Designed miniproteins, single chains, continued (3). Designs and how they scored, part 51

Each design is a single chain, and the fold is of that chain. pLDDT is the mean over its residues in the fold that is shown.

## One batch from the design tools (miniprotein)

Design m9762
Fold by ESMFold2-Fast:
Structure m9762 (fold): chain A 109 residues (1-109)
Amino acid sequence: ALDYPDVPVTEEEIEEMKEDLKKLAQKVIENTPDKVLQEEIRRIEKEMLEKIEKAKTRSDLQKVISEFIARLLELVAVEIALHFKLDEKLLSEREKEMLERIRAEKAAE
């Protein structure tokens, strides 16, 4: 195999990538009505931003971007599953009882 030196990233490239990732995460959040999934997206965003800040090469940045995209696609699958679970006939007895308990607690306050 040919030995190609990896290209170092500049501080400017790191900041641009952080801003782009924040913008993408915000757009995904705006299209995600479930607050628990919004919090999960924010957690993933934070993890990816920390990895970008530690990146030394463009290969490192590419790996972080690929991981971020893969995790966003996983969240889309979870959102679809949660949308089906909003139909009470698809909920387990335990999930239905938990949902009823939460609703009752909010109504009592």
Scores: mean pLDDT 69

Design m9763
Fold by ESMFold2-Fast:
Structure m9763 (fold): chain A 137 residues (1-137)
Amino acid sequence: AALDAFAYVAGLNRTVPEDERKRAARVIAYFLSSGPEPIAFAKKFLSAVSPEDKTIADILLKGLNYVHLLNTNDAQILADYLKSKGLSSASVESAQGLLKYRQGYISDLAVLTYAATGEDLRDKSDDVQLAAIEAAL
């Protein structure tokens, strides 16, 4: 499927330029934020990503956190999976932080802003998030 091709480009093929790999990771993060099975796809994507490619994994996890699609049980399952793959404590903490992020219109635009700029808006007030999104668009 198209998402499997993007996961391959982002995670496995280091001959692809870094900007294209980052773009593929952002596209995957956006689809996870909009999709019905984010945990199953996140596990599949992370299994394709080299443990050494923590930047791509971080982009994915931050994208998921912005949409807050995960309940407590799903966030714990993701955190346990990430620990089993030897990912950083920061990536595990990001997965656990999903439960603390607010959902809605701001979250959707924050995911797009994060995908475009890399700016993490989740710990900022709504007014600051909106101002940063407007500046990035």
Scores: mean pLDDT 49

Design m9764
Fold by ESMFold2-Fast:
Structure m9764 (fold): chain A 94 residues (1-94)
Amino acid sequence: MPTEEQIEEIEARLLGILVRLLDSLSPEDAQAVVALANRTGREVRRYLEQGDYKSALEKLAELAEQLAAIARSHGDEASARAAEELRNEILKLL
């Protein structure tokens, strides 16, 4: 069973990928990605408050998949790979 600590570690890793990805994006795309991450963060917090760690992980996996797609569209293959690897790790916890 996933722990709250494991979810926090996943969130920290996603934030690291996000910060790196922002260096590759236009200001408009950066704003869209930050808005997406903030929305996902709010949903994750809501699920954690309910003790629904599975739904929290599913939302983090969705964010990782979306970040990988965005990174690839901008030629940031390293960030895309990091996001895909993290998504696969999250799915193993489900």
Scores: mean pLDDT 85

Design m9765
Fold by ESMFold2-Fast:
Structure m9765 (fold): chain A 88 residues (1-88)
Amino acid sequence: MELVDRLVEETMEELERLYEEALKAPPEEIPKIMEEIREITEASLKWLDYAYKVAPPELQEYLKRAKEEIERRSREIIEELEKRLKEE
């Protein structure tokens, strides 16, 4: 649980950092930041998927929720940045 909590916290902090940088970046830099967000998300989700497969049943729901939280926030950020690109 502690390792999962740290992964979620660190991943969420990194996603928010990249989102803030994207909001300050010129349009031509946004696709690169979106790619970095996707790469960080994929790395975290792969680790959580592996942990889920070897976890006891009582931890599987916790890991599932951690994965859903990261996936949701990443999706929200990407959708917002895609809207920004379409408007400019």
Scores: mean pLDDT 82

Design m9766
Fold by ESMFold2-Fast:
Order: structure tokens, then sequence, then C-alpha cells
Structure m9766 (fold): chain A 90 residues (1-90)
């Protein structure tokens, strides 16, 4: 797997940048379900840095890019769970 540098992850990516990155990952990934799980887990890891609306925006864009029903369902479940966590932290 390609390793992402920690400094790049700490650069404070905007919701728009995160959405663009996850859309690209889902559209071009060979394992779309793994890509969907990755996107959900990355947002969960930074949930305290985002509003519920921003999380919803990013994951809705990712879901629109998903090519399979399985990847869309993973993103849908992840959206519900991560938004719930964000609402508890707000």
Amino acid sequence: MIEIKVEERKAGATPEQLAEGFVHLLRFSRDEVAAAKFAVNELAAIVSSLTPEQIKYVLERAAEAARTPEAREWIRQGLEKVVEIANKLA
C-alpha cells in the first residue's frame, strides 16, 4: 500500500479537498469497498476537526462517486455513524 506522509495529513485539508480526494479514490480504486472503508475511517479519525455538515458533505460526494452498491452502503453507514459522533462532540 502507498504510505501517506503524516505532515500531509496534518496540513488541515478543507472539506472540499477531502471530498475531491475521496471522490478520486473511489472512482479509480481497484478495491472500491476498501476505498470506501478508508474514506469513512479517515473522517472518523478527524471527526473533532469537522462539523456534522462538513462530514455529511464529504461523504455524500464520496457516495455519488461510488460505482458499486456495496461501496455506497459502506459510505451510507459510515456517514450515519460519523455524523452521530460529530453531533455528540459539538
Scores: mean pLDDT 75

Design m9767
Fold by ESMFold2-Fast:
Structure m9767 (fold): chain A 78 residues (1-78)
Amino acid sequence: DKELEENERRYVEAMERAMERLTEEMKKNFQENKNLGEAAYSNLKMLADMLSRHGGERGKEVAKAQLEKAKKARAEAE
């Protein structure tokens, strides 16, 4: 179904953008307060789980890539 494929693509793109924005917020949060940074990282893990469950094969790959970027950013912020 072309409509379902298009909806999935848009969902994956929106989630990828949201995760990228949250990773930048997480970096800023770690500068201000470690607890806020950790909260942002927890939210990133939740978004990755949602994207992996609902984004199909594309969503799983994007979720893995974005979560790895978030993990590296978190480690560098400590």
Scores: mean pLDDT 85

Design m9768
Fold by ESMFold2-Fast:
Structure m9768 (fold): chain A 70 residues (1-70)
Amino acid sequence: SPSLKAQIEKLQKLLADQKASAQQTEATIQEMVKQNAPETLILLHQFVLESEKFVIERIEKKLKALEDKL
């Protein structure tokens, strides 16, 4: 349906934006490691990255469920 396709397109956009955010967090972690930043600060950013990856997985599962209804 047109409504279902619109919902899929919105979730695809959201997924792309979330993946871009996660890539930025990963790049920040790599720079922190390179600069020998405090281990606790690196760990905090790793927790943020894990949370971002969890959100991405949830969006991907929702997208698959909607695409399976086409």
Scores: mean pLDDT 89

Design m9769
Fold by ESMFold2-Fast:
Structure m9769 (fold): chain A 94 residues (1-94)
Amino acid sequence: MTPQQLIDRLRALDPAGAFARLLPEEVFGFLTNPVSLDAIEAAVEAGEITTAAQALELAELMVDQVLVMMPEGSPLRELAERLRALLDEIRAAL
């Protein structure tokens, strides 16, 4: 799996683009170096991320930030839980 293939799989679960950008800002605005799918893709394009494992580490951080900050029953948390399940499958296959 390439880094871009990993990003594309995550984007397929997030058609509304909630993880493409860090939204809502009021939750993430105080985090140091908050991570989004667009930020991970930019790092891949810049050559800073060259392996699927590196992209996976940042994607896991992105999802974990939402799981820490958002309460149970939040639509964003439910999406984060689905992304986490996909990331666990990808990690098991690497």
Scores: mean pLDDT 76

Design m9770
Fold by ESMFold2-Fast:
Structure m9770 (fold): chain A 68 residues (1-68)
Amino acid sequence: SREEAEERIRRRIERYLMETQGLDPETARRLAEQVVELVREGRLSEDMKRVLVEEYGISEEDIKTVQS
């Protein structure tokens, strides 16, 4: 579902930011929520989409599901 896809995207971003960039859980959660909002609104640029897929390991199908 769309809600499940949003949760997977949010969790993946949070994990990446905490494990790779050393951000605290509160900051990671806030940033992840902002990215999910951009995806939901269809405001995600192609460059940002590439970063989410290639660096964060987010599936293109989950991004598509949240955008539709």
Scores: mean pLDDT 84

Design m9771
Fold by ESMFold2-Fast:
Structure m9771 (fold): chain A 85 residues (1-85)
Amino acid sequence: SARLEAEQTATMYIMSGIIYEKLKDYEKAAESYEKAVEVLREAGIEDETLVAALENLAEAYKKNGDYEKAKEYEAEAERLRQKLA
């Protein structure tokens, strides 16, 4: 299904982001996590995978010195996590 394909694609982008973080390439890590978030949002997927992508995106922005974007995505992840609890 299109939903399953979106989940698989998002997971691949999350994995790429994790690899870039280990390389300390936080700009490319953020780009990879942004692609994961985009794919999940476009598919209407608002689950633990989106929470993880948003949390990782916020952390990547923070490590890259973009504290304003980090705070925005951190807040979005927290709101979504509360809805899933």
Scores: mean pLDDT 89

Design m9772
Fold by ESMFold2-Fast:
Structure m9772 (fold): chain A 68 residues (1-68)
Amino acid sequence: MMTDDEVLGQAAQLAYDVVQQELAAGKSLDQALEIARAVVRERFPDLPDEDIDRILAMVRQHVQAQQA
């Protein structure tokens, strides 16, 4: 059984993986994040919108830090 923290961690990892795949496919960061939002909502329907927004904001920050 997953804890709430484990669910958030798995959702964050999924969002990051989707964003990385979409960026590799030549999409913009904004497009990649919108695709990741849809995927996370589909896979984690019980996850609140506020948590999804926080995950996507964190992924954006990490990607931007990697690009410098």
Scores: mean pLDDT 80

Design m9773
Fold by ESMFold2-Fast:
Structure m9773 (fold): chain A 67 residues (1-67)
Amino acid sequence: TAAEAEGIEKALLRLYLEGKITKEQAEKAAPIIDAVAAGEISAEEALERLKELGFSEEQIEEIRKYL
């Protein structure tokens, strides 16, 4: 949903501002967030795709707090 996409976006912005992810990681995540917003994939599928992009388990758990 758009609300879940917004949650992921806010989590990624916070992680970026805290220095926990790179700008490249945030940029690679943008198409995944867009797919959630469009209803093409679920929030859970988005988290799996972020893991494939090299997001750590700790980073994924932080993102889940915003869902």
Scores: mean pLDDT 83

Design m9774
Fold by ESMFold2-Fast:
Structure m9774 (fold): chain A 87 residues (1-87)
Amino acid sequence: MYKLTVTVEAPEDKLLEAGRILLKAGNEAMKVAIDENVPFKLTVKVEGNKITLTFETEDEEVARKMEAAVKKVLDEHNVPYEIKLEK
């Protein structure tokens, strides 16, 4: 199983905007899996000023495309993030 973890951390006054962009990034990753007809699991965790999205899938190519989709959205909006893809 491949696990894609994306974390965004922002001050409380900017967390809502950063979270909105992270959810947009997550939506683009979900579209990849849906278009490829690959099952996935999404976990959302909010802890103080930190939001983490974790995608789990058995398909490596889809996991890599999800990572690319997330990076594209976050980079376009200049949101600082941590991203990790592991198996």
Scores: mean pLDDT 86

Design m9775
Fold by ESMFold2-Fast:
Structure m9775 (fold): chain A 93 residues (1-93)
Amino acid sequence: MSSELAARVSALLLIMAGVGPLSVSEAAQFLNVSQATASRILNELEKEGLVVVERDENGRRLYRPAGEHEPLPLGPIDLSKGKEVHELRLKKL
C-alpha cells in the first residue's frame, strides 16, 4: 500500500510544486478518486512527513510539500551547504 501511495505522492508533489498548494478537491481531481480517498491519501502523506497541512483564511485545509521548515535532503540546488559556507565568508568581508 505504501509503495502505491508513494507513486501517487510523487505525482502530487510535482503538481504542488508547479501549481501551488492543493485542497482535497483538487487532489481528488488530479488522482481521479473520491474526495474521501484523496483525504485519506493526504492524511497518510502527512503521517509520513511528505506533506504539511495549512489552514487558509477560509479554514480550508491546503496541502503542500514538506521541507519548508526542515532542510531538504535533496534540494533542487545542492548549494544549501555551499551557500551557508559562502554566506559566512561574505560576513567576514
Scores: mean pLDDT 63

Design m9776
Fold by ESMFold2-Fast:
Structure m9776 (fold): chain A 98 residues (1-98)
Amino acid sequence: SDEELYRALEEALREADELAARIGEAVRAYVAGDLEAAREILERLLREGRITEEEARELEEAIRRGDVEELLELIARVSGSEAVELALQGKRELAARL
């Protein structure tokens, strides 16, 4: 049924946005200098099976490099968040107008 498909899609989009938000918390902790809190957030996501060990490593490396565009691209890829994809597009559009 189209209604069941719509429900499944809406739930998947919400889960993707929630995952992106939790990864964003790790980024905020890292930027604030709280490396231990950042690691605890990523380790919890790994234990919950929300990210893979490879994705956790890639995220830690991207956070350490401080490349905001690379980090947003990786968060969008790992989470599937449309909100992060839209934010990345908006940032690229703004950069192109400067």
Scores: mean pLDDT 76

Design m9777
Fold by ESMFold2-Fast:
Structure m9777 (fold): chain A 85 residues (1-85)
Amino acid sequence: MMSRIRQLALQLSSRHSPDVQQATQRILDVMIRNGVSTDNILQAVSGYSRDVAVAALSVLWSSFRSSGDLDGARQVGDAMRQIRD
C-alpha cells in the first residue's frame, strides 16, 4: 500500500516547487518509519512554512484518496486543518 501511495505522491509533487517535493518526501519517510498518524504528520511538517506544508499535505491527501486509503486520507486531512488553525 505505502509503495503505491509514495509513487503517486512523488508524481503529483513533481509539478510543485522543490521545497514542496522535499517536504512530501520527508512526510512519506516519517509515515513509512513511524506510521500514518496526525501527530506524526504534524511533527514531520513542523520545520516547513505553512504554505509548503499545506501544499505537501494536499499532494498526500490526493494520493491516499486515489489509492482508496480513506483512513490515511483522514489523518492527512486532520493535520492540514490543524496547520490552518
Scores: mean pLDDT 84

Design m9778
Fold by ESMFold2-Fast:
Structure m9778 (fold): chain A 74 residues (1-74)
Amino acid sequence: SMEELLERVRKAAEQLGWSEEQIEAAERVAREMYERGEWDVARFRARLAAEPVLSEELVTAMEIVWHEFRLERE
């Protein structure tokens, strides 16, 4: 569910010491992609990389979270 996805995104980001603004940016992208039914990892990475508050390292960490959640859905 979207709630499970957003909870997982938040937990991972909190464990890595992300700011609330960075967590909110990742949650927004995840919500948008979920609602559109878009699960492509490269597209998710591209959307996160467009967020000015997220560095390449943060994008890479969240890409792993997204990929794991997608695999659990299949």
Scores: mean pLDDT 80

Design m9779
Fold by ESMFold2-Fast:
Structure m9779 (fold): chain A 74 residues (1-74)
Amino acid sequence: SPLEELLRRMEEFVRAALRLAAASPNPEAARAVATAAYLQMVELLLDNSLSPEEKLARFEEIAAAANAQLAAIS
C-alpha cells in the first residue's frame, strides 16, 4: 500500500540520518535536523488532503533538504 511504502521510506531515512548524526562532528545539530525532518514526515503521513503521489513528492523534498543540511554539518 502507499502508506506502507511511505512508512518504509521514512524508517530508512531516519535510520540513515541517525547513523550520520552519531558520526557527525556536531551530533546535536545533526540530531535536530533529523528530528525536524521526521516530524515533517509524520505530518505529511497524517495529511489526508494529499494524494499518494503528492505525499511521495513532498517526502522526497523533505528528505533532500534534510540530507543537504546534514552534509553541510559534516
Scores: mean pLDDT 86

Design m9780
Fold by ESMFold2-Fast:
Structure m9780 (fold): chain A 66 residues (1-66)
Amino acid sequence: MKTVILEYRQTSPEAEALTRKVAEALEKEHPDAKVILKQSDAETQTLVYVPESGVAGPVAKVEVKE
């Protein structure tokens, strides 16, 4: 993948920390990938978008079990 957009709920410090950790892992595994972090009012703690995938909406969701 070339570009990855990670959206996280802005009101949650835990969601931000999780999203940054996911971004670091993605950049380490795919050093040619461009990872973009975006704050949003997403219900899910982290939503993953890959514009080049052709999928409408998020391709994956990262949720922490409460």
Scores: mean pLDDT 67

Design m9781
Fold by ESMFold2-Fast:
Structure m9781 (fold): chain A 77 residues (1-77)
Amino acid sequence: MKKPVVAIFIMDPESEIARKKAEEYMLELKEKVENGEILVYVGYANNREELEEKLKELEKKLKEAGYSVVEVRVFEE
């Protein structure tokens, strides 16, 4: 089976609030990552258009490598 990837995007990387929300979610995933159940990708986007472009590119690259994006989480202020 293809290995599952959780993709995390931070829309406002300069926002302490957005970064903290992303960090808290990553802590929830820590056990699954350590057990090898999932991989986590962390990306940044300045706007929704850039996010959609980066997500499509990521999904294509991961699919070619035998991975699948099973969840996408977006954090903003």
Scores: mean pLDDT 80

Design m9782
Fold by ESMFold2-Fast:
Structure m9782 (fold): chain A 95 residues (1-95)
Amino acid sequence: SELDELIEKMKEGKKELEELIKKGLELRKNGASIDEIRKIIDEIQKKLDELMKLGDEAVDLMDKNKAPDSKYQEVIDLGGEIIILYIDGLSRITG
C-alpha cells in the first residue's frame, strides 16, 4: 500500500540519518575542519527535513483512509525515534 511504502521510506531514511551521524562523529574524532563538520550537519538537517515531510504525508494518508490506531502509533514512534536520533547525533557531533 502507499502507506506501507511511506513507512518503509521513513525506515530507510532513518538508516541513512544514522549513517550520516556516524560519518559526522568520525569526522569530529579525526579532527576534520569546521567546514567539513558544517557540511555534514547540513546534510543531516536536509535528511531530517525529508523524513519529517514523509511523516506528514503518512499522517495525511492515514487520516484520509481512517487507518487503525496501531498504524498511527507505528508512524508516531518512528517519527519520535528519528527526532531523538537527530538531537542526540547533532549534540555528539557539535559537543
Scores: mean pLDDT 89

Design m9783
Fold by ESMFold2-Fast:
Structure m9783 (fold): chain A 117 residues (1-117)
Amino acid sequence: MTISDLVKELVELYKKFKFDEEKVREALEKEYGVTEEDYKFAEKLIEEISKNKGKGADLLNEFVENESKTQQVALLHELFKRALETMDEKELEELLNSDLVDQINELMAKFVEIIEE
């Protein structure tokens, strides 16, 4: 599974469930076996990566490649949720109406911003 494939799936799940985080979590638990402990790990990892400013993108790729599948899913879902929380209603509508490649690029840029702040 690639980061881009999972970001695409997260966009589709959030659209399907109308931005209901609980329903998205239930879908990811059913499909991938993601647990509450995986989400706690993701929160801690984001904090550790953010301490290494200017290397956020490189560290994100390295850590995602070395983590379990469930931890990778939880990490990308937590970053996706945080990215959505930085967007106003207009930005969110523009993201949802953009092409898939533009959606992935915008979300990846937001992930790096979140890690570096």
Scores: mean pLDDT 73

Design m9784
Fold by ESMFold2-Fast:
Structure m9784 (fold): chain A 96 residues (1-96)
Amino acid sequence: MAKEYIEKAKKALEEGKYEEAIKYAIEAFREAVKAGDVELAREAARLYIEAYIKAGKLEVAKRLLEALQIVLSPDASPVVKAALAAMQEVLDEALA
């Protein structure tokens, strides 16, 4: 279940296991895309970027979002657009 991956990603973040949090966030995003679940995709995307930031990889997170915005195109599906927007929101908060 996609929600199960979200819970596992959150737990991994709490435990400082950032690589595991990234893996579970990716799995949650894959399941959200399959289901067309925009809110799940946003939550998975937020967890993904947050894991990079907490790991001290803010510059990697910035470059990753830039690359994804280029690769996935402006006319991406609503699920993908929501995920990219959520990633940007987390980065903007981290840079505030």
Scores: mean pLDDT 79

Design m9785
Fold by ESMFold2-Fast:
Structure m9785 (fold): chain A 100 residues (1-100)
Amino acid sequence: MKATQLAPSAEAVAAADAVIKEKGTGVEGVAAAAEAAARLESATLPANSVLTATTSTGVTITIARLGPSGPTAAVGVATVERPEKEQTYATAFALSAELA
């Protein structure tokens, strides 16, 4: 399916950034930030659309809904500010069809 690229909401970006600042840029923090952003966007995200949000900490979160009744999926990727020990964490989850 062809997906339409959309801009993220300021609220979703702020929520993800707040979670990362509280929990850190590890797997748990990135997963929680992606979930928070996806929950906020899932109410307004149209079918066959994708948006990508980048937090102030360098975490990139991609949220997609690829079917009219499919779940909303989110992928968070965190990159540390100093690349001497590059840490890239990718976590993916799908919200239920009730939420997407």
Scores: mean pLDDT 62

Design m9786
Fold by ESMFold2-Fast:
Structure m9786 (fold): chain A 80 residues (1-80)
Amino acid sequence: SAEEFQRILEDVQKRLDELAELAAKNELTEEQKELMMEATAKAVDLARKITLGEISLAEAEERAREIKKLIDEAIEKIKE
């Protein structure tokens, strides 16, 4: 449903917002910047595929999990 897709996008955006807030408070390495860029690009592609109806709910959930994992990795590396 449209409501379920919207929740997926909002969950991903909340994690990206957390990463962005942490990034604003720290001087990032090139590797950390690359992780942020990859996570952001994947999130944009997910939103595009949802908007165009090119993705199932199950696939969107799987991609969202992968994006969140990448964000968590970036956050961990910045906090080191």
Scores: mean pLDDT 84

Design m9787
Fold by ESMFold2-Fast:
Structure m9787 (fold): chain A 89 residues (1-89)
Amino acid sequence: SERERVLRHALSALRRYLEMIKKTKNEEEFEKIKKDVISLLEWVRPLLSPEAQARLDELIDKIKNSKTKEEFIKAVQEAIRVLEEELAR
């Protein structure tokens, strides 16, 4: 299905962003990746169950407010878990 294709694409992209964030050299690069991840999560949000949407909204806020790479990585890893669980349904 298109829903499955979109969710699989988002999961692959999120995993790439986790690798990229570890290699960022400055705050500008970090903020750019953060914005890209937020846009990706907002794009897939309508395809999720209401419960998963609520969890994702909290994680988007955590990503927006993340000050360290560690905070960002933890929030994105949890977002990956939400999308993986949604695909398993």
Scores: mean pLDDT 88

Design m9788
Fold by ESMFold2-Fast:
Structure m9788 (fold): chain A 87 residues (1-87)
Amino acid sequence: SREKKIESIKNFLKAIGEEDEEKAEELAKKIVEAIENKDFKTVKEILIEKAKELGSENPLLQRLLNAKSDEEKIELTKEIFEEEIEE
């Protein structure tokens, strides 16, 4: 369900260092909407900005930040949210 996807992504954002519950929920809703619209460029941009802001050491986010092309960054973004994309 959409609510389950929002909760899952919110928990991911909290796990990578987002301490503000309201910001985590609002951002999770934006990410879910972008996934539903197949707008992975927006999802990628949100993840990169948040990873830099929080200084996250999450291995998938570090791979995303070090990726050399937009195509590679989009593919890694899809890997991070694979479960949410498949449902």
Scores: mean pLDDT 81

Design m9789
Fold by ESMFold2-Fast:
Structure m9789 (fold): chain A 90 residues (1-90)
Amino acid sequence: SMEEREKRRRAAVDRAIAAARTLINHVKYYKPEDAEKYIKELEEAIKVLRDPNATDEQIKEALEKMREIAEKLGLEDIVNLFDEALRVID
């Protein structure tokens, strides 16, 4: 149903926001020289994910940016979480 799809979508977005917050802490530890840039990009992406008026394309772009940062840090479990969120919004 549309209601079940919306619930799955919201749950996936909430998990992605939590993962992004965890990723911000990892950036400070693993890439301190790049921390300011990556934290800014992650915080901007979180704002998109928290916006109830964000389009599917905006949410997808935000998730893809978060995924790229997680991949650069070698955090495979976090990359997989963003991949799962991307599949839910499609």
Scores: mean pLDDT 85

Design m9790
Fold by ESMFold2-Fast:
Structure m9790 (fold): chain A 61 residues (1-61)
Amino acid sequence: EEEERRQRLIAEHNRLATEYSKLADEYEKLAPVLGQEAIWKAAEAAVNLIYHVVGRVALER
C-alpha cells in the first residue's frame, strides 16, 4: 500500500517536473529577445506555477 502511494507520488512529481522544465525552457528562449523584463515575467510565472502545484498537492485529501 505505502509502496503504491510512493510510486504514484514519484510519477506525478516526474510529470510536473517535465512540464515545469518545458515551461522554463520556453521562457528562457524569450529572454535574449526581450531582455531583463522577460526574465522577471518568467520568474513570476514559475513562482506562480510552483504555488499552484504545491497548493494542489497540499489540498489532496
Scores: mean pLDDT 69

Design m9791
Fold by ESMFold2-Fast:
Structure m9791 (fold): chain A 74 residues (1-74)
Amino acid sequence: SAELLEKLREVQEKYGARAREILASPDATEEKLLQVHIDYLREQLELLKKYNAPKELIEKVEEQLEKYEKQYKA
């Protein structure tokens, strides 16, 4: 879907901008960058599910999200 690709691009740009703002800050931390990445994966996953993307792709993003969430809690 062209609409899905456009929305995925918007999400990528949104979280890319947030990551750049953090990196430009003297208070930049790995934890803050990890949180941005987790939020990005969550929003990407929501879009993929909404647009009925292939199950294999959804599962791959879910696995990545679970790994980063475990890393954040550790």
Scores: mean pLDDT 85

Design m9792
Fold by ESMFold2-Fast:
Structure m9792 (fold): chain A 85 residues (1-85)
Amino acid sequence: GPVLDVLRELAKKHPDLLDLSDITNASSSKDALDRILNRNKLPVTGDDVMAEINKRLVDTPYIDHGRVVRDVVTKYVLDEALKLK
């Protein structure tokens, strides 16, 4: 699905922030996000990130789903992890 596809793409670009093993060993998109967030010591949960993704996807054409997921993950995961460096 678009969440796991975007997470794999971002893990290749930012391997220090996103470990590909957290995505490969995950049982779901939520589990992958929980693993990534925990590794980066972020207080946000996978449920919180998935809720924001799902809320934005309701009125989004399927072709734009990857962009929306990338925007949410960048804002709530990557940018937040970089602030803790």
Scores: mean pLDDT 85

Design m9793
Fold by ESMFold2-Fast:
Structure m9793 (fold): chain A 120 residues (1-120)
Amino acid sequence: PLPPVTDEEVLEAVRLAREAAIQIAKYFNFPKEIIDFLKKGLDEVEEKIRAALEAGVSPEELTALRDEVQKKLDELRKKVIEMALEAGIPVDKVINFDIHLKALQQALDAVLEALIARRA
């Protein structure tokens, strides 16, 4: 059995993933414009998750939220990569950032899956 997942643990996972993504972008010297765009996109995802948890939505609505979060993160990832390449960030750094962002996205998806299973 997976460890119990609470709303607080989901929000903590989102916070840690957001912080990690921003720190990785800073480590690879992404321009402020790209970091600000990443922050805005991640803040929108966090607000959406928080609002759904505070509203006490159904497992079906949480499943729809999981799908929407994955779609939003995939779109955000692709746009950040495009912006980084256009800004002249080396391809190796962009690939490394993409690998880390995908891992954080997968970790968040797993946490949301565990929350849905707990509420079913």
Scores: mean pLDDT 84

Design m9794
Fold by ESMFold2-Fast:
Structure m9794 (fold): chain A 61 residues (1-61)
Amino acid sequence: MSFEEILEELLKLVDSMLAKGVPKERILAFVEALLRHLVAEGVISEEEGRALLAKVREHIA
């Protein structure tokens, strides 16, 4: 799965959570936990995880 594909799916998930009224801090905590899991499983690098989290923060700002 490419960086762009993971980012697309993350942003869809984030938009769904925002539409349901989930607070931004809770969304960020969930995304951070999910990205840590993906790094631990070897799906993405630590660097990619940080970049994805930064993009999610920009999206919900």
Scores: mean pLDDT 85

